# Designed miniproteins, single chains, continued (3), part 66

Each design is a single chain, and the fold is of that chain. pLDDT is the mean over its residues in the fold that is shown.

## One batch from the design tools (miniprotein)

Design m10288
Fold by ESMFold2-Fast:
Structure m10288 (fold): chain A 94 residues (1-94)
Amino acid sequence: DPVLPPEAESATLLRPNPALLKLLKSIGATKDTYTLNELYRLMLKLLSKEKMFDPEDPNLVKLSPELAKVFGVDELDTNSPEFEELLLSNVTVV
């Protein structure tokens, strides 16, 4: 059997919760539903816009108050599995 690429399931549409969707729309997002790859890209763009990097650890991002309310954490390690887990916890499969 041909090996299916892991991203084949990225075609599944995900709906961000209202708070996250509002933040995504602030950076130019125009849709109500996104693929996982689109959400990941938008999240990286949002984090880059916030410029909230920890000076002691460049992989740690200190979240804005709005984003901290969405994820329930004040700081996020973008190199950690926790990043994807928190993202998936804030979306609903459509």
Scores: mean pLDDT 70

Design m10289
Fold by ESMFold2-Fast:
Structure m10289 (fold): chain A 96 residues (1-96)
Amino acid sequence: DEVEKLAKELEEIRKRMRETSDPAERWRLFREYDEVIKRGSELLKDEAEKLPDEERQKYLDLYFKSGFERIDPKEYLRAEAVADVEAEKRRQEILA
């Protein structure tokens, strides 16, 4: 499962971020983190668009209220995908 692979990559990046004191290494890990999130959002986009309002709000709350280290990696990937879908909807509303 691709989502499980991304969740494992995300957890490994989180662990390395906790273990490093080198600012340059932290910035490199941040870029790797962003890339994993981007891939997760693309993979989960269709599922995120189909979520009922209650489930969507749950993931938006996770995205805005919790730090990435406090959330299960799979749940965080879903939260990021939901946030990405909501951002796209708002972009389309502004253009309408």
Scores: mean pLDDT 76

Design m10290
Fold by ESMFold2-Fast:
Structure m10290 (fold): chain A 77 residues (1-77)
Amino acid sequence: SDEGVKEAREVVREAAREVAKRFPQVSFETVLTVLELHFLHGRSLGQVAALTGLSVNTVSRIVTEGARVMVDLDERR
């Protein structure tokens, strides 16, 4: 991105911390992996589900919450 890969990665990591609080049955590392694969590596929801072993529905919910958290983090800056 125009902002640089380092900043994008840090935003995704911060989003993963907040998202993990909303998905207590999923580990932080798994939530982080889902968000990195989709937002940093451009993987589709189906590809992320296949790579993580999660259902497409669970991946979709994590990604949707991740997008909301990232918008909120941007608005706080």
Scores: mean pLDDT 83

Design m10291
Fold by ESMFold2-Fast:
Structure m10291 (fold): chain A 70 residues (1-70)
Amino acid sequence: TDPFVKSYVVKKGDTYQTVVNTIAAEGGLDIDDPDFFPFAYLKRSDVKPGLKLYYQAYKKDKILKFGLSP
């Protein structure tokens, strides 16, 4: 069974990297792990204040899946 889909609203001052760091941490993933893989279904330029993102954290595989759709 896939992990629950969560959502995050991009805040003023957020960058693509701070968003990845925040949602990875909330998903229980270590961004400093060399096996960590952020699987993005969006562009860095899409990350703007007020954007709602959806994410799933696959702890066993160390994968963070995130994008504009659930």
Scores: mean pLDDT 81

Design m10292
Fold by ESMFold2-Fast:
Structure m10292 (fold): chain A 61 residues (1-61)
Amino acid sequence: AETYVLKHDVVLYLDKPVVLPKGSKLIIHPDGSAVIIKPDGSTIEISGATALVIAKYAEKV
């Protein structure tokens, strides 16, 4: 799995408006599925295509 960290707050307008706070982690699994883990520990499942867009605004760990 690949891990990225958001350096800034990100708002997604792909399927619906979702605010991803700074410090959220993006994990992309080998099967192409992805999940965002917010600083409060809550998770959001996203498509691999959405994850690739977010990764452009995130730092790889």
Scores: mean pLDDT 76

Design m10293
Fold by ESMFold2-Fast:
Structure m10293 (fold): chain A 103 residues (1-103)
Amino acid sequence: MAGWAEAELDKKAENVDSIRVEVLEGEMRDATVLALDEDGNVTAQASVGDLRPGEVREAPATEKGNATKAVVSALDATPGTRVRVELLSNGKVVGRGEAVLRA
């Protein structure tokens, strides 16, 4: 199924320049992560591609910015796919959230 999820971050992530995704359960294909500010504006984004259970992928963000939430969107995902999203600045995790993909 095509799937998406919104992950609320544990804190406001500042100067996000990279996005890391781990699949905790399920799998996804052609996945993209959008980092959003509190007004819903996309401040950073990264294409992470295909991930299987237990796989981790880090991709550089196309833009740098501050974020309060992340949206994971996949062209195809197993129902109930659970992911952890980490937003990084200069190699350090500055925000983290988890979400379950839905149609």
Scores: mean pLDDT 85

Design m10294
Fold by ESMFold2-Fast:
Structure m10294 (fold): chain A 86 residues (1-86)
Amino acid sequence: GPSASGSVSLKAGEKKVVNFTAEEDGTYTLSLSVSKGKVEVKVDGKSLGTFGPGEHTVEVALTKGDHTIEFVATEDASFTYGFVKK
C-alpha cells in the first residue's frame, strides 16, 4: 500500500510538505523519531500535535484520495518519519 518516509532537517518556522495518496479509507500511522527540536504535524491542515525529542506514534483517520502531510518546525529540528496504513 502507499507509504511515505524520510529524514528531514528544518530551521524554526520552516516546513516540509509531503503529498500522500490513500488507496482506501482507514487508520494511518505516523511514526516520528525526533533527534532535536520540535515539529508540529498537520494532515490536510489539521494539527495532530507538536512533538519534541524521542519516538512518537500518531494515528489519523483518512478517506480514500489525496492528502497532505505537513511538518512545521517550531524550533530548529531534525527528525525521521514513516507514514503507512495501519
Scores: mean pLDDT 85

Design m10295
Fold by ESMFold2-Fast:
Structure m10295 (fold): chain A 97 residues (1-97)
Amino acid sequence: MRTRFVFTVEMKGASEEEVIETLREMLAKAVKIADEAGVTLGLVSPIELERVDGAMRGRAELEGEASDEVVQRIQEETEKIAKERGAKTGAEFERVA
């Protein structure tokens, strides 16, 4: 089933470069997990950056046909990357018709 993957990271006192690097690592991991399962994920929006309440926030979106198992693995591994980099993360996964 087609799924939209929304990755959001928020880092206090971080530069734009640190947030972009964190998102790129998360995106690379998501694409790798999907590729191993025979799924192609496409970038559906450019990386968006904003400053919010003393933090730098970044957002990126991918889309592809992924099983629930692949979706869960992407969520777990990308949240792990964000935590290791000290980022507050939110991952939202929408089923698209």
Scores: mean pLDDT 78

Design m10296
Fold by ESMFold2-Fast:
Structure m10296 (fold): chain A 62 residues (1-62)
Amino acid sequence: AEIEAQAREIIDAFGYPLNPGDIERLANEMAQHPKYKGRYTVEQFEQALEKANQERLEELAL
């Protein structure tokens, strides 16, 4: 999905792995951002960020 690619860009921009609590907070912040407000739900962003973060963590662990 489009938000999956966007989530990966966000994770890469921070340059560090996010904890579950950070993902939840970020998802809420992004859902309230003017560009995304009303377009995506907090849950959708949380799922996309969690997936992107998990992929990054797996690459770092390898």
Scores: mean pLDDT 73

Design m10297
Fold by ESMFold2-Fast:
Structure m10297 (fold): chain A 81 residues (1-81)
Amino acid sequence: SSGLKAFVDEAMAELERRAAEAKAARDAALLQRVISNIDKVLELLESYKEQYPEIADYLDEKMAELRALKAELEAELARLE
């Protein structure tokens, strides 16, 4: 489970970095790509909650952070349309 948490933390950091780059660039295609990647990671984390109930609280926290990031990026994308 510690290895899984490290993997999730790395994925979160990468998504946050890509999100910041897309927002700074005001690039609709990059924003859409990051949103798509967030959706894929959310599906993966939901699956992990079933497999690793001992870290469900940690995964819930990370999923909430990803949903907040997605909402922020969707708002930025709407501003470009």
Scores: mean pLDDT 87

Design m10298
Fold by ESMFold2-Fast:
Structure m10298 (fold): chain A 68 residues (1-68)
Amino acid sequence: RAKELADLIKARDREALLAFLRADPTLPPELVEAQVLLLMARPPRSAEELTEVPGIDEATARAIAAHL
C-alpha cells in the first residue's frame, strides 16, 4: 500500500491518486480531498514532509518515503 501510494505521488497522476484514496472506506471524503490537494500541489520529498499531510501518521510517512 505504501509503495502504491509513493508510486502515484511520483507519477503526479491526480485522478489515479484520488481513486486510490477513495477506495479506502475508512478515509472520510474531506480527508481524501485534503490529501490529494496537498500531495499534488505540494509534493513531499521526505517522511517529515509527509507527516504534515492530514491523516498520514509517522509510521505511514516513513513507509511511503522509503519508496520515494
Scores: mean pLDDT 74

Design m10299
Fold by ESMFold2-Fast:
Parts: sequence; structure tokens; C-alpha cells
Structure m10299 (fold): chain A 103 residues (1-103)
Amino acid sequence: SSEIQQLGQELLEAKKNGDEEKRREYSKRMGGRMSETVARLREAGTEEAQSFLDMIYSIARNSPKLDQESMAKGAREQAEKNKDNPVVKEAAEELAKLLEELI
């Protein structure tokens, strides 16, 4: 949660400064971190975890198109890095598909 909030603030600063390169980098990192968090929340399977999943998907859906593209790339890279962890790989692939469908 704190990491995602920090990345969100860094992304906002990059946007204010017109730094598209940093904006793409931070959005990509956010996609990767969201993928890991989604995997963990899906494994937890609690009502509270489901509420946090809805929040993460809401952030993804309501992000600008440029940020969604970079987040999807981050999620895809997270899936590749986690070939040996099916739970993380599947969560990352599903997040990437969700973001790609919005673009």
C-alpha cells in the first residue's frame, strides 16, 4: 500500500514536470508492484483482500491511457520474471490483459 502510494506521488510529479520518460518508468514499476500485490491478495481470499483488489483494479481502470500502457508492460515483465511462480505469473498476466483491453 505505502509503496503503491509513493509510486503514485512520483508519477504525479513526473506528470506535472512533463517528464514522459519518468512517467513511463514509474507507471511500469507500478504495474509490476500491483501484480505482486494482486497475487498476494488473491491467495489471501479474505473479504478485506477482495476490497483491496477492487481498489487496485479501480486505480488501473481510472489511470490515463499512457500510464495504462506502461503499467501493462510492467505487469508483463513481472510475469516473465516469475515463470517459476504460477500465482504471480497468472495475476500479472490477468492485470496486463485488463489494462490492454482498456487501451
Scores: mean pLDDT 82

Design m10300
Fold by ESMFold2-Fast:
Structure m10300 (fold): chain A 75 residues (1-75)
Amino acid sequence: SLAEAARRAAEALREARASDDATARELVGQTVAYLRSLPEAEHLADAVEAAARAGLEDGPTVLEVAIADFERLAA
């Protein structure tokens, strides 16, 4: 379901934020690949990639907002 996909995206971004850069990149990549395999979650994959990139450029607050948005979709 889309809610399950959103929950997994939020979990992945939260773990990536707490991890080293190499582990974070691997985790985000695996999550994006999973989401792209789901017809209902293609746009969610793009959002995860955008959130991860923005977190690298603009810092942890942007990641926190993105995680909250995905958690809202999962509710």
Scores: mean pLDDT 76

Design m10301
Fold by ESMFold2-Fast:
Structure m10301 (fold): chain A 58 residues (1-58)
Amino acid sequence: SELERRLQALLEELQRLLEQKNAAVADPSTPEEEIRRLSDEVQRVGDELARVQAELAA
């Protein structure tokens, strides 16, 4: 289904963003703004994921 494909795509995007954020945090030369940007992206994707999961559970 379209929702299942979107769920899978969001899970893959979230995983990639978490890996990028972890790498950025581990690098002391990373600007604070970049870490904040990645944190905001993780929250955005996480919120979308929660909505899709809620729709699938209904």
Scores: mean pLDDT 86

Design m10302
Fold by ESMFold2-Fast:
Structure m10302 (fold): chain A 86 residues (1-86)
Amino acid sequence: SLEEKIKELEKEIEELRKKAEEGDIEATLQLAKVLREYGDYLALQGDFEKAAKTYEEASELAKKAGDVALASSNQRNAESLKKEAE
């Protein structure tokens, strides 16, 4: 179910946050990718404001990890949702 997938992603995010806080750049990049997927599922359930904030966080983490392309993609997703959030 959508709810089960979101719950699984939340657990993965929690584990990756711990590793990223320890300075693991690979974990920071993986966190950015998982947050992007989490944002996609939030958008699917209509939570556009939370999805936009999640994409913004994913963009910042991707920049920190040196993935400029992923950062730009996530920023565009966030901007798109902010215009559609009513």
Scores: mean pLDDT 86

Design m10303
Fold by ESMFold2-Fast:
Structure m10303 (fold): chain A 72 residues (1-72)
Amino acid sequence: SLRLVLPQSKEEAIALLEGFIREAEALGDAALAARVRQLLKQVEAAPDTPEALSALFPELVALQAELQRLRA
């Protein structure tokens, strides 16, 4: 079954994205890895607030969907 992971904190979001970079690189998708790196920079620069974290959810959902397609 498809599982979507939404981080509950900025630290969790950073750890999740670092994992996605490693996975995308291992799967040979350099373009996806670059997109995840760009989002990681945005997360690192964002304030540590629930509002800032929630604003990142649409892109996190999109990246997870693409990773799940690559795992197929």
Scores: mean pLDDT 79

Design m10304
Fold by ESMFold2-Fast:
Structure m10304 (fold): chain A 94 residues (1-94)
Amino acid sequence: SKAEEIVALLEELSERVARLAPDTEEARKQLRKIRGLIAEVKTLAANKAPEEEIRRKVEEFLEAARELARQFDVAEALELVEESRKRAEEILRE
């Protein structure tokens, strides 16, 4: 399903960003926030929430990941977020 594809995309992005992030307490806090947003997307998908509500939560996740990448100056993570944003838009258009 679209929801399963989105969740898989967000989990993959989260793991890749985590590998690029510094091993600091602040980075771990930001990663926990990002993982929490994935859990919220999973809950919305399980409850068959409207597509617009799922899209808004996905956008919130992508903004949080982008902020982490900017905060720690990880250009590779920023590129991954933008690539994942485009893939998420493609999945949600289907």
Scores: mean pLDDT 82

Design m10305
Fold by ESMFold2-Fast:
Structure m10305 (fold): chain A 82 residues (1-82)
Amino acid sequence: SSELREFLQQLLKELDALEEYLETIKDKLSEEDYQRIKEAIDELKKLIDEILSKDVVDEEKAKQEVFEKAGKVQEVLKEVLG
């Protein structure tokens, strides 16, 4: 749907902004913590790109998978940044 596409495009913009913010605080993070956050973001971006590249999508499954990966990003951020 157009709503799902718009949501995913907005989420990609937010992830780009988050990565930009992380670069500003990189010196305050351990290399391990920085890589954990980066990997979680990259996995979510990869999933979003895959969904956006498909002509036919199971929207409920796509939403569930995106929310699960977004949840992992949130958990890592909470553990690292507080």
Scores: mean pLDDT 85

Design m10306
Fold by ESMFold2-Fast:
Structure m10306 (fold): chain A 62 residues (1-62)
Amino acid sequence: SAEEYAAIKTLVDSLRDLPDDQRYHFALGLLGLPLSLRAELARLPAEEWADFLYRAHVAARA
């Protein structure tokens, strides 16, 4: 939903100043997503993280 997307985007934005390893761990952990997705996040530009995480979050609930 738009509200869930906005929440994920806000989460990603709040983590921007953290070292990469901590950003991956917190973003995935807070959304209940598997840490195996860290490698895929590391290949994406930061601007695409919110979209990727939102789609992963929706897929995990299906």
Scores: mean pLDDT 78

Design m10307
Fold by ESMFold2-Fast:
Structure m10307 (fold): chain A 62 residues (1-62)
Amino acid sequence: DLDEGNRLYNEGVEARRRGDLERAIELYDRARRLYARALGEDSPAVKYVDRRRRETEEELRR
């Protein structure tokens, strides 16, 4: 649930830091689903993950 979402989000942050952008996006997508289920689609946690995913996707397009 929320603890699992936090774990996946942190793994995504580490993947992005290492330049594994595709893996980071996958992990962010998984974290987002868990946050949405636990806290709702309009929660700050979901919005925060969406922003991080967008930043990572922009980095990947470079």
Scores: mean pLDDT 85

Design m10308
Fold by ESMFold2-Fast:
Structure m10308 (fold): chain A 55 residues (1-55)
Amino acid sequence: MDLATGRRARDNAAASAAALGRPDVAAEAKQMGDEGLARGDGTEAARRAGEASGG
């Protein structure tokens, strides 16, 4: 997965958590996704964001 797709997945995970009234989970999803993006791995970014948001 490319970095742009990983960033989009991170943003979607954070937005979904925020929409469910879980800003703490949204912040966690963004942080975990950002860590994956920093490693240069869009797939890892998406995976970490998904784990933080509960799947």
Scores: mean pLDDT 74

Design m10309
Fold by ESMFold2-Fast:
Structure m10309 (fold): chain A 77 residues (1-77)
Amino acid sequence: EEEREKAAKLSGEALLRAVKANMEKAIEAVRRGDREKAEEYFRNAEELVERTEEIDPEYGEKVRKLLEEGRKEAEAI
């Protein structure tokens, strides 16, 4: 069971990195005035958050909150 938890944690960390990368790209796109591309990156991040929630619901909630904060940052630009 610990081995399964470790594998899930590593997968979750990889998904978190992917979510952060998509959020950073989305914010950069907003700063460039490319809102269509920003929307695509945020959509990709949402799909990754949903997958993280399926693997680890507690970790997924934390990642969802980070995505929500990133969206608010983009709206402030």
Scores: mean pLDDT 76

Design m10310
Fold by ESMFold2-Fast:
Structure m10310 (fold): chain A 81 residues (1-81)
Amino acid sequence: MEDLEKALEALRKGDFEKAVQYAKKAIEKNPNLADAYAVLAIAYRMLGKGKEAQKALDKVRELGGPSDEFAERLREILEEL
């Protein structure tokens, strides 16, 4: 969970490269963590890596989406980006 929280903090700061790094670490520990793929998709999108963002988004959909609580946190962050 710590790597996911660090990924969210990096997104809030606009540090998209760090957000990718922490999201990938969270995925390495839990490959079915949809919330981490959601962060990865946003970070790749902000970096202009559309193909990588699309793959991460496809994985989020496959896993049933991010949790409702996490989706709300992501909406708050995205409104500031």
Scores: mean pLDDT 82

Design m10311
Fold by ESMFold2-Fast:
Structure m10311 (fold): chain A 91 residues (1-91)
Amino acid sequence: MAAERLRELADRSPNPNLSEVARLAAEGVELGEQGNNKKAAELLRKAADLSPNPALSGALRSAADLVEQGNTEVAIRTVREAVEAAVASGL
């Protein structure tokens, strides 16, 4: 669900870097939902490093910390809201 939404946002983004960030975030969210918190955090941090938006990068790093703490539901929501805001901004 959350991963599919992130892939839709990637397809809608006019910015190819933001599209790649959204795809990596989607993969991270899927791994988090599967309980693979370490790999989920690694992908979320990779997405943050590629992000052209400092607010999105900060949110993705925060989500990586949350998923490592086992707070996966809050992490997934944080990722979705941050990516939606970035895409809505036309970045």
Scores: mean pLDDT 81

Design m10312
Fold by ESMFold2-Fast:
Structure m10312 (fold): chain A 78 residues (1-78)
Amino acid sequence: SLEEKLEALRNFLESFGLPEEKIEIAVEFFRRLAKDESQVQEAGDRFENEILPIILSLSAEELREAAERILAGGRTEK
């Protein structure tokens, strides 16, 4: 289920020692990308390519701004 995927993502991010604020931003981004269970795989792929590379290097504020830009504009960058 979507809820199980979100819990697994939260636990995974906690294992890296990320602050709770960043974890909440990442989980909310995934939830908004997934929309429903049929989109979970696409949301996972996008999360790995667009959020995972920047989550450790950005501040919580920068991560929130990046997530909102990706959601609003559909932008992807390598």
Scores: mean pLDDT 75

Design m10313
Fold by ESMFold2-Fast:
Structure m10313 (fold): chain A 100 residues (1-100)
Amino acid sequence: SLEELKKKAIELLEKMGELLKKELPEESALVDKEVEAIKKTLDDLLSGKISPVEAEKEISKQMVKLFELAGKMSDENKTEFVKLHQEFIKLYQEILELKE
């Protein structure tokens, strides 16, 4: 269901944020800000407050900032971050298909 996909996407996003904060605790405030911004964008998309095009633009902007931080992590944690991101994108695409 759409609600189940939303819960899974948010869970993956939270895991990405926790991974970043575990290795880069000094960046926790920035990580929390960007994670919460992506969550809000996803909620706004699902409630119909913003278009899929605007949601993609905002999520991409926040995700670039998280990837910049991920670039400072160990190879092991970078690999895990990329895997979590790939699963998030897969769920996000499934959400978009259901919002046609």
Scores: mean pLDDT 86

Design m10314
Fold by ESMFold2-Fast:
Structure m10314 (fold): chain A 100 residues (1-100)
Amino acid sequence: THVVTEEDLERFFEYVERLLARAPLLSADAVLRLTEEIAQAAIRMAQVSTPEQRERLLELLERAKRELLEIMRRRGYPEAVIRRVEEVFEEAIRQIRELL
């Protein structure tokens, strides 16, 4: 199994930032699907990360959750989808915290 490098983290951070930038243009289904993909990728990355890298992943997910939920509310996405996105982020954050 490959260990997480700084380049891996930088690419993942850029991927999340690109999602946040594009979120206002995406359908509710697309946002939920991408959120699930990000959550799964973060959990997998955290499993082979150092404690410092896990903390950085947690900070990224908590920030992404706050920013994405704000974008979704501002754009009038369905409340059920907003709640589902929040639950996906919170579950990923919980699983990563258990690795610390």
Scores: mean pLDDT 85

Design m10315
Fold by ESMFold2-Fast:
Structure m10315 (fold): chain A 70 residues (1-70)
Amino acid sequence: MEEKLEGAKKFAKYIEEVYKDDPERRQRYAELFDRILEDPEAFKRWKELLETKSKEEVDAELDRQLAEME
């Protein structure tokens, strides 16, 4: 439970900080966030990315996931 909450907070904080000047992209990432919350494996993966990867790498993964969703 705590791991899920921590990852969700880090992901939300990342989106708010990096994309606060881009509301359209922020809305698209909100869709991805809902999917992350329903998939514990995806959630764990995103927590790892936020803790270990650069913002550029995390952004690339977000764009890749959004492209998969169309």
Scores: mean pLDDT 69

Design m10316
Fold by ESMFold2-Fast:
Structure m10316 (fold): chain A 99 residues (1-99)
Amino acid sequence: EDVEKLAEYIAEKLPNLEEFIEFLGKVTRFYSEEAHKLKKTGKLSEEDLKKLREAVYKFIVDNLKPTEEEKKILERLFEKGIREVFTALDKAYRLVKEK
């Protein structure tokens, strides 16, 4: 599945646990800051959620520099939702931690 493939890709790119935790921290902080910028009321609109997904996608691409095939996997997961992307990050964390 795309979640497993992305998890394996991230674990291969960031095999060092400390570097992985730093990357995860950067992604989490970026997501939080971008969500805060888009928040005008108590809820994010569908348009705000789309902008948030696009911003996080670009941030990950810029930091990991994936191949075209890896970008396609990432794009498919973002189309399913941000939750699927964070699920892949959690699985990648477990793969790196087991080393």
Scores: mean pLDDT 78

Design m10317
Fold by ESMFold2-Fast:
Formats: C-alpha cells, sequence, structure tokens
Structure m10317 (fold): chain A 60 residues (1-60)
C-alpha cells in the first residue's frame, strides 16, 4: 500500500540521518511517521515501525 511505501521511505530517511549523526532530524521523521500511522489507525504498521526504528537507534 502507499502507507507501507511511506513507512519504508521514512525508515530510509531515518537511517540516513542517523548515519549523518543528525539525531534530531531522525527523531522528527520518526515522530511525524508515528503521528500519521496513529491518525490512519494502522497499528500493525505502527508496531513494526517502532521496532525497526528502535533497532536503527541501537545500531547508531
Amino acid sequence: SSLEAQVEQSLAEIESYLKAGNFEKARQVAAETIDRLIDEKAFSLLNGFIQRFAALLAQA
């Protein structure tokens, strides 16, 4: 779905920001993505996004 594609794009942006050491921008993209997924009631995608974001932070 387009929402799934948006999640993948957000994760790619977050990874790029984390690699650049830009934690503020990574956090902002994550927060905006979480808000969107809550608004869309896409809780399965939200759960997967949070787990993948946490994994990216642990690798940073």
Scores: mean pLDDT 87

Design m10318
Fold by ESMFold2-Fast:
Structure m10318 (fold): chain A 88 residues (1-88)
Amino acid sequence: MGSLLEQLRKLIEEFEKRKAELDAEAQRYGTEVARNAQLQAFYEEMAKIAAEKDPVLAEKYQKLADTYRAEADRNMARLRELVAEIDA
C-alpha cells in the first residue's frame, strides 16, 4: 500500500500529463479557429471588392467565407468542450 504522499504524487503526475495532452489538443484547435477566422475575413473582403466587377466571383468568395466560418464554429465548439474538460 502506497503512502498518501505517493498516491498524491501519482495523481499530480497523471493530472499534469492529461493537462499537457489537452493543452496540446486545445492549441491545435485554437490555431485552426484562428486560421479559419482569418480566411473568412479575407474572403469576405475579396467578395466585397469583387461585388461590382464580377458578381459571380463575389458569390464564390462569399461561399468560401461561409465555409470557413462554419469550420471555425465547429472547431470553436470542440475547443470549448476541451476547456470544460480541463476545468472539470
Scores: mean pLDDT 81

Design m10319
Fold by ESMFold2-Fast:
Structure m10319 (fold): chain A 91 residues (1-91)
Amino acid sequence: VDINDPRFQAIVEATLYLIRATISKLEAERYEKKGDFEKAIQSYEDAIRDLEKALEILAPFADDPEVAALMQSLRDGIEELKKKIEELKKK
């Protein structure tokens, strides 16, 4: 693997955003368990923003089937988080 490969650089950068999104999601779940739905929503929204950034970074490489599969998983994750936010807004 060449560290100067733009595809490799994009995957590394996207992975950092995925790590940030995972941390925000875990924080949101912790706030949800405490009944702090406002902070849970904020943390889920932060996770969505980081996942959207990962999609932007990966988009130029979507012709790669492995990258396309990862992008689809991220889109599915964003939709799940959006549904979760709407559920929490009703509480």
Scores: mean pLDDT 86

Design m10320
Fold by ESMFold2-Fast:
Structure m10320 (fold): chain A 59 residues (1-59)
Amino acid sequence: MAAYEETLKKVEEMVKSLPEEIKQEVLDNARIMLRMGVSPDRVIETSKFLAESLLKLKE
């Protein structure tokens, strides 16, 4: 599996065009999940879902 840092970079790329507060929430969640031992693939999937959900809630 990819290194911790590589996974965070991929999540950052996915959310880079989103509002700053959504980016921070998604990145903070990804960091927590990775520290808890969640797999990189699961972190990426969850981060995408969370970003979409947060965008919908704020709009």
Scores: mean pLDDT 78

Design m10321
Fold by ESMFold2-Fast:
Structure m10321 (fold): chain A 77 residues (1-77)
Amino acid sequence: SQALAQAVLEAVRETMKELSDDVDSISVQIDGDKVTVHVFAKKGAEEKAVKKMREELEKALKQAGVDAEVEVHGEEV
């Protein structure tokens, strides 16, 4: 649904306004009613910043009425 994709993108934009320095890229996967947001953290991003990013994004998505999973990926181990 385009409306679902737009709601996800708006939630992502709001979260990124505060946490953009720690994010390399974001991709959204929609499979029917299942939404998964993949957040790719920059190399050397602090664990605390990554956790805050996940929590704020989950909160924003829930407030927008989107039932989504948020997966945070490090660029390297």
Scores: mean pLDDT 72

Design m10322
Fold by ESMFold2-Fast:
Structure m10322 (fold): chain A 97 residues (1-97)
Amino acid sequence: LRLEITGVLVEAGASATEVEEKMNEFVQRVLRELKALGLEAEVEVDPPETLSDGNVKAVARVTVDFPSLEQALELAERVRQAAKEVGVEVEIRLEEE
């Protein structure tokens, strides 16, 4: 089993730097939770993009290989909490290898 965590942040009236800093805070929280659970992950952070409406968008993806179901559920709960605290929208998917 593979767990994929996608964080998306879209901010109106924010600079690319502000959006990048918020996304980095979310990623660092996720990485700390992964380390606490003894899990390894691949991390991909897209550079901030200015959309046609002037909003700034950032996307981060964290892929966790071989979690147990219990680890996946615990991580999902902790990731959702971190997303709420930072203000990032999160999608969590369990995928077959």
Scores: mean pLDDT 81

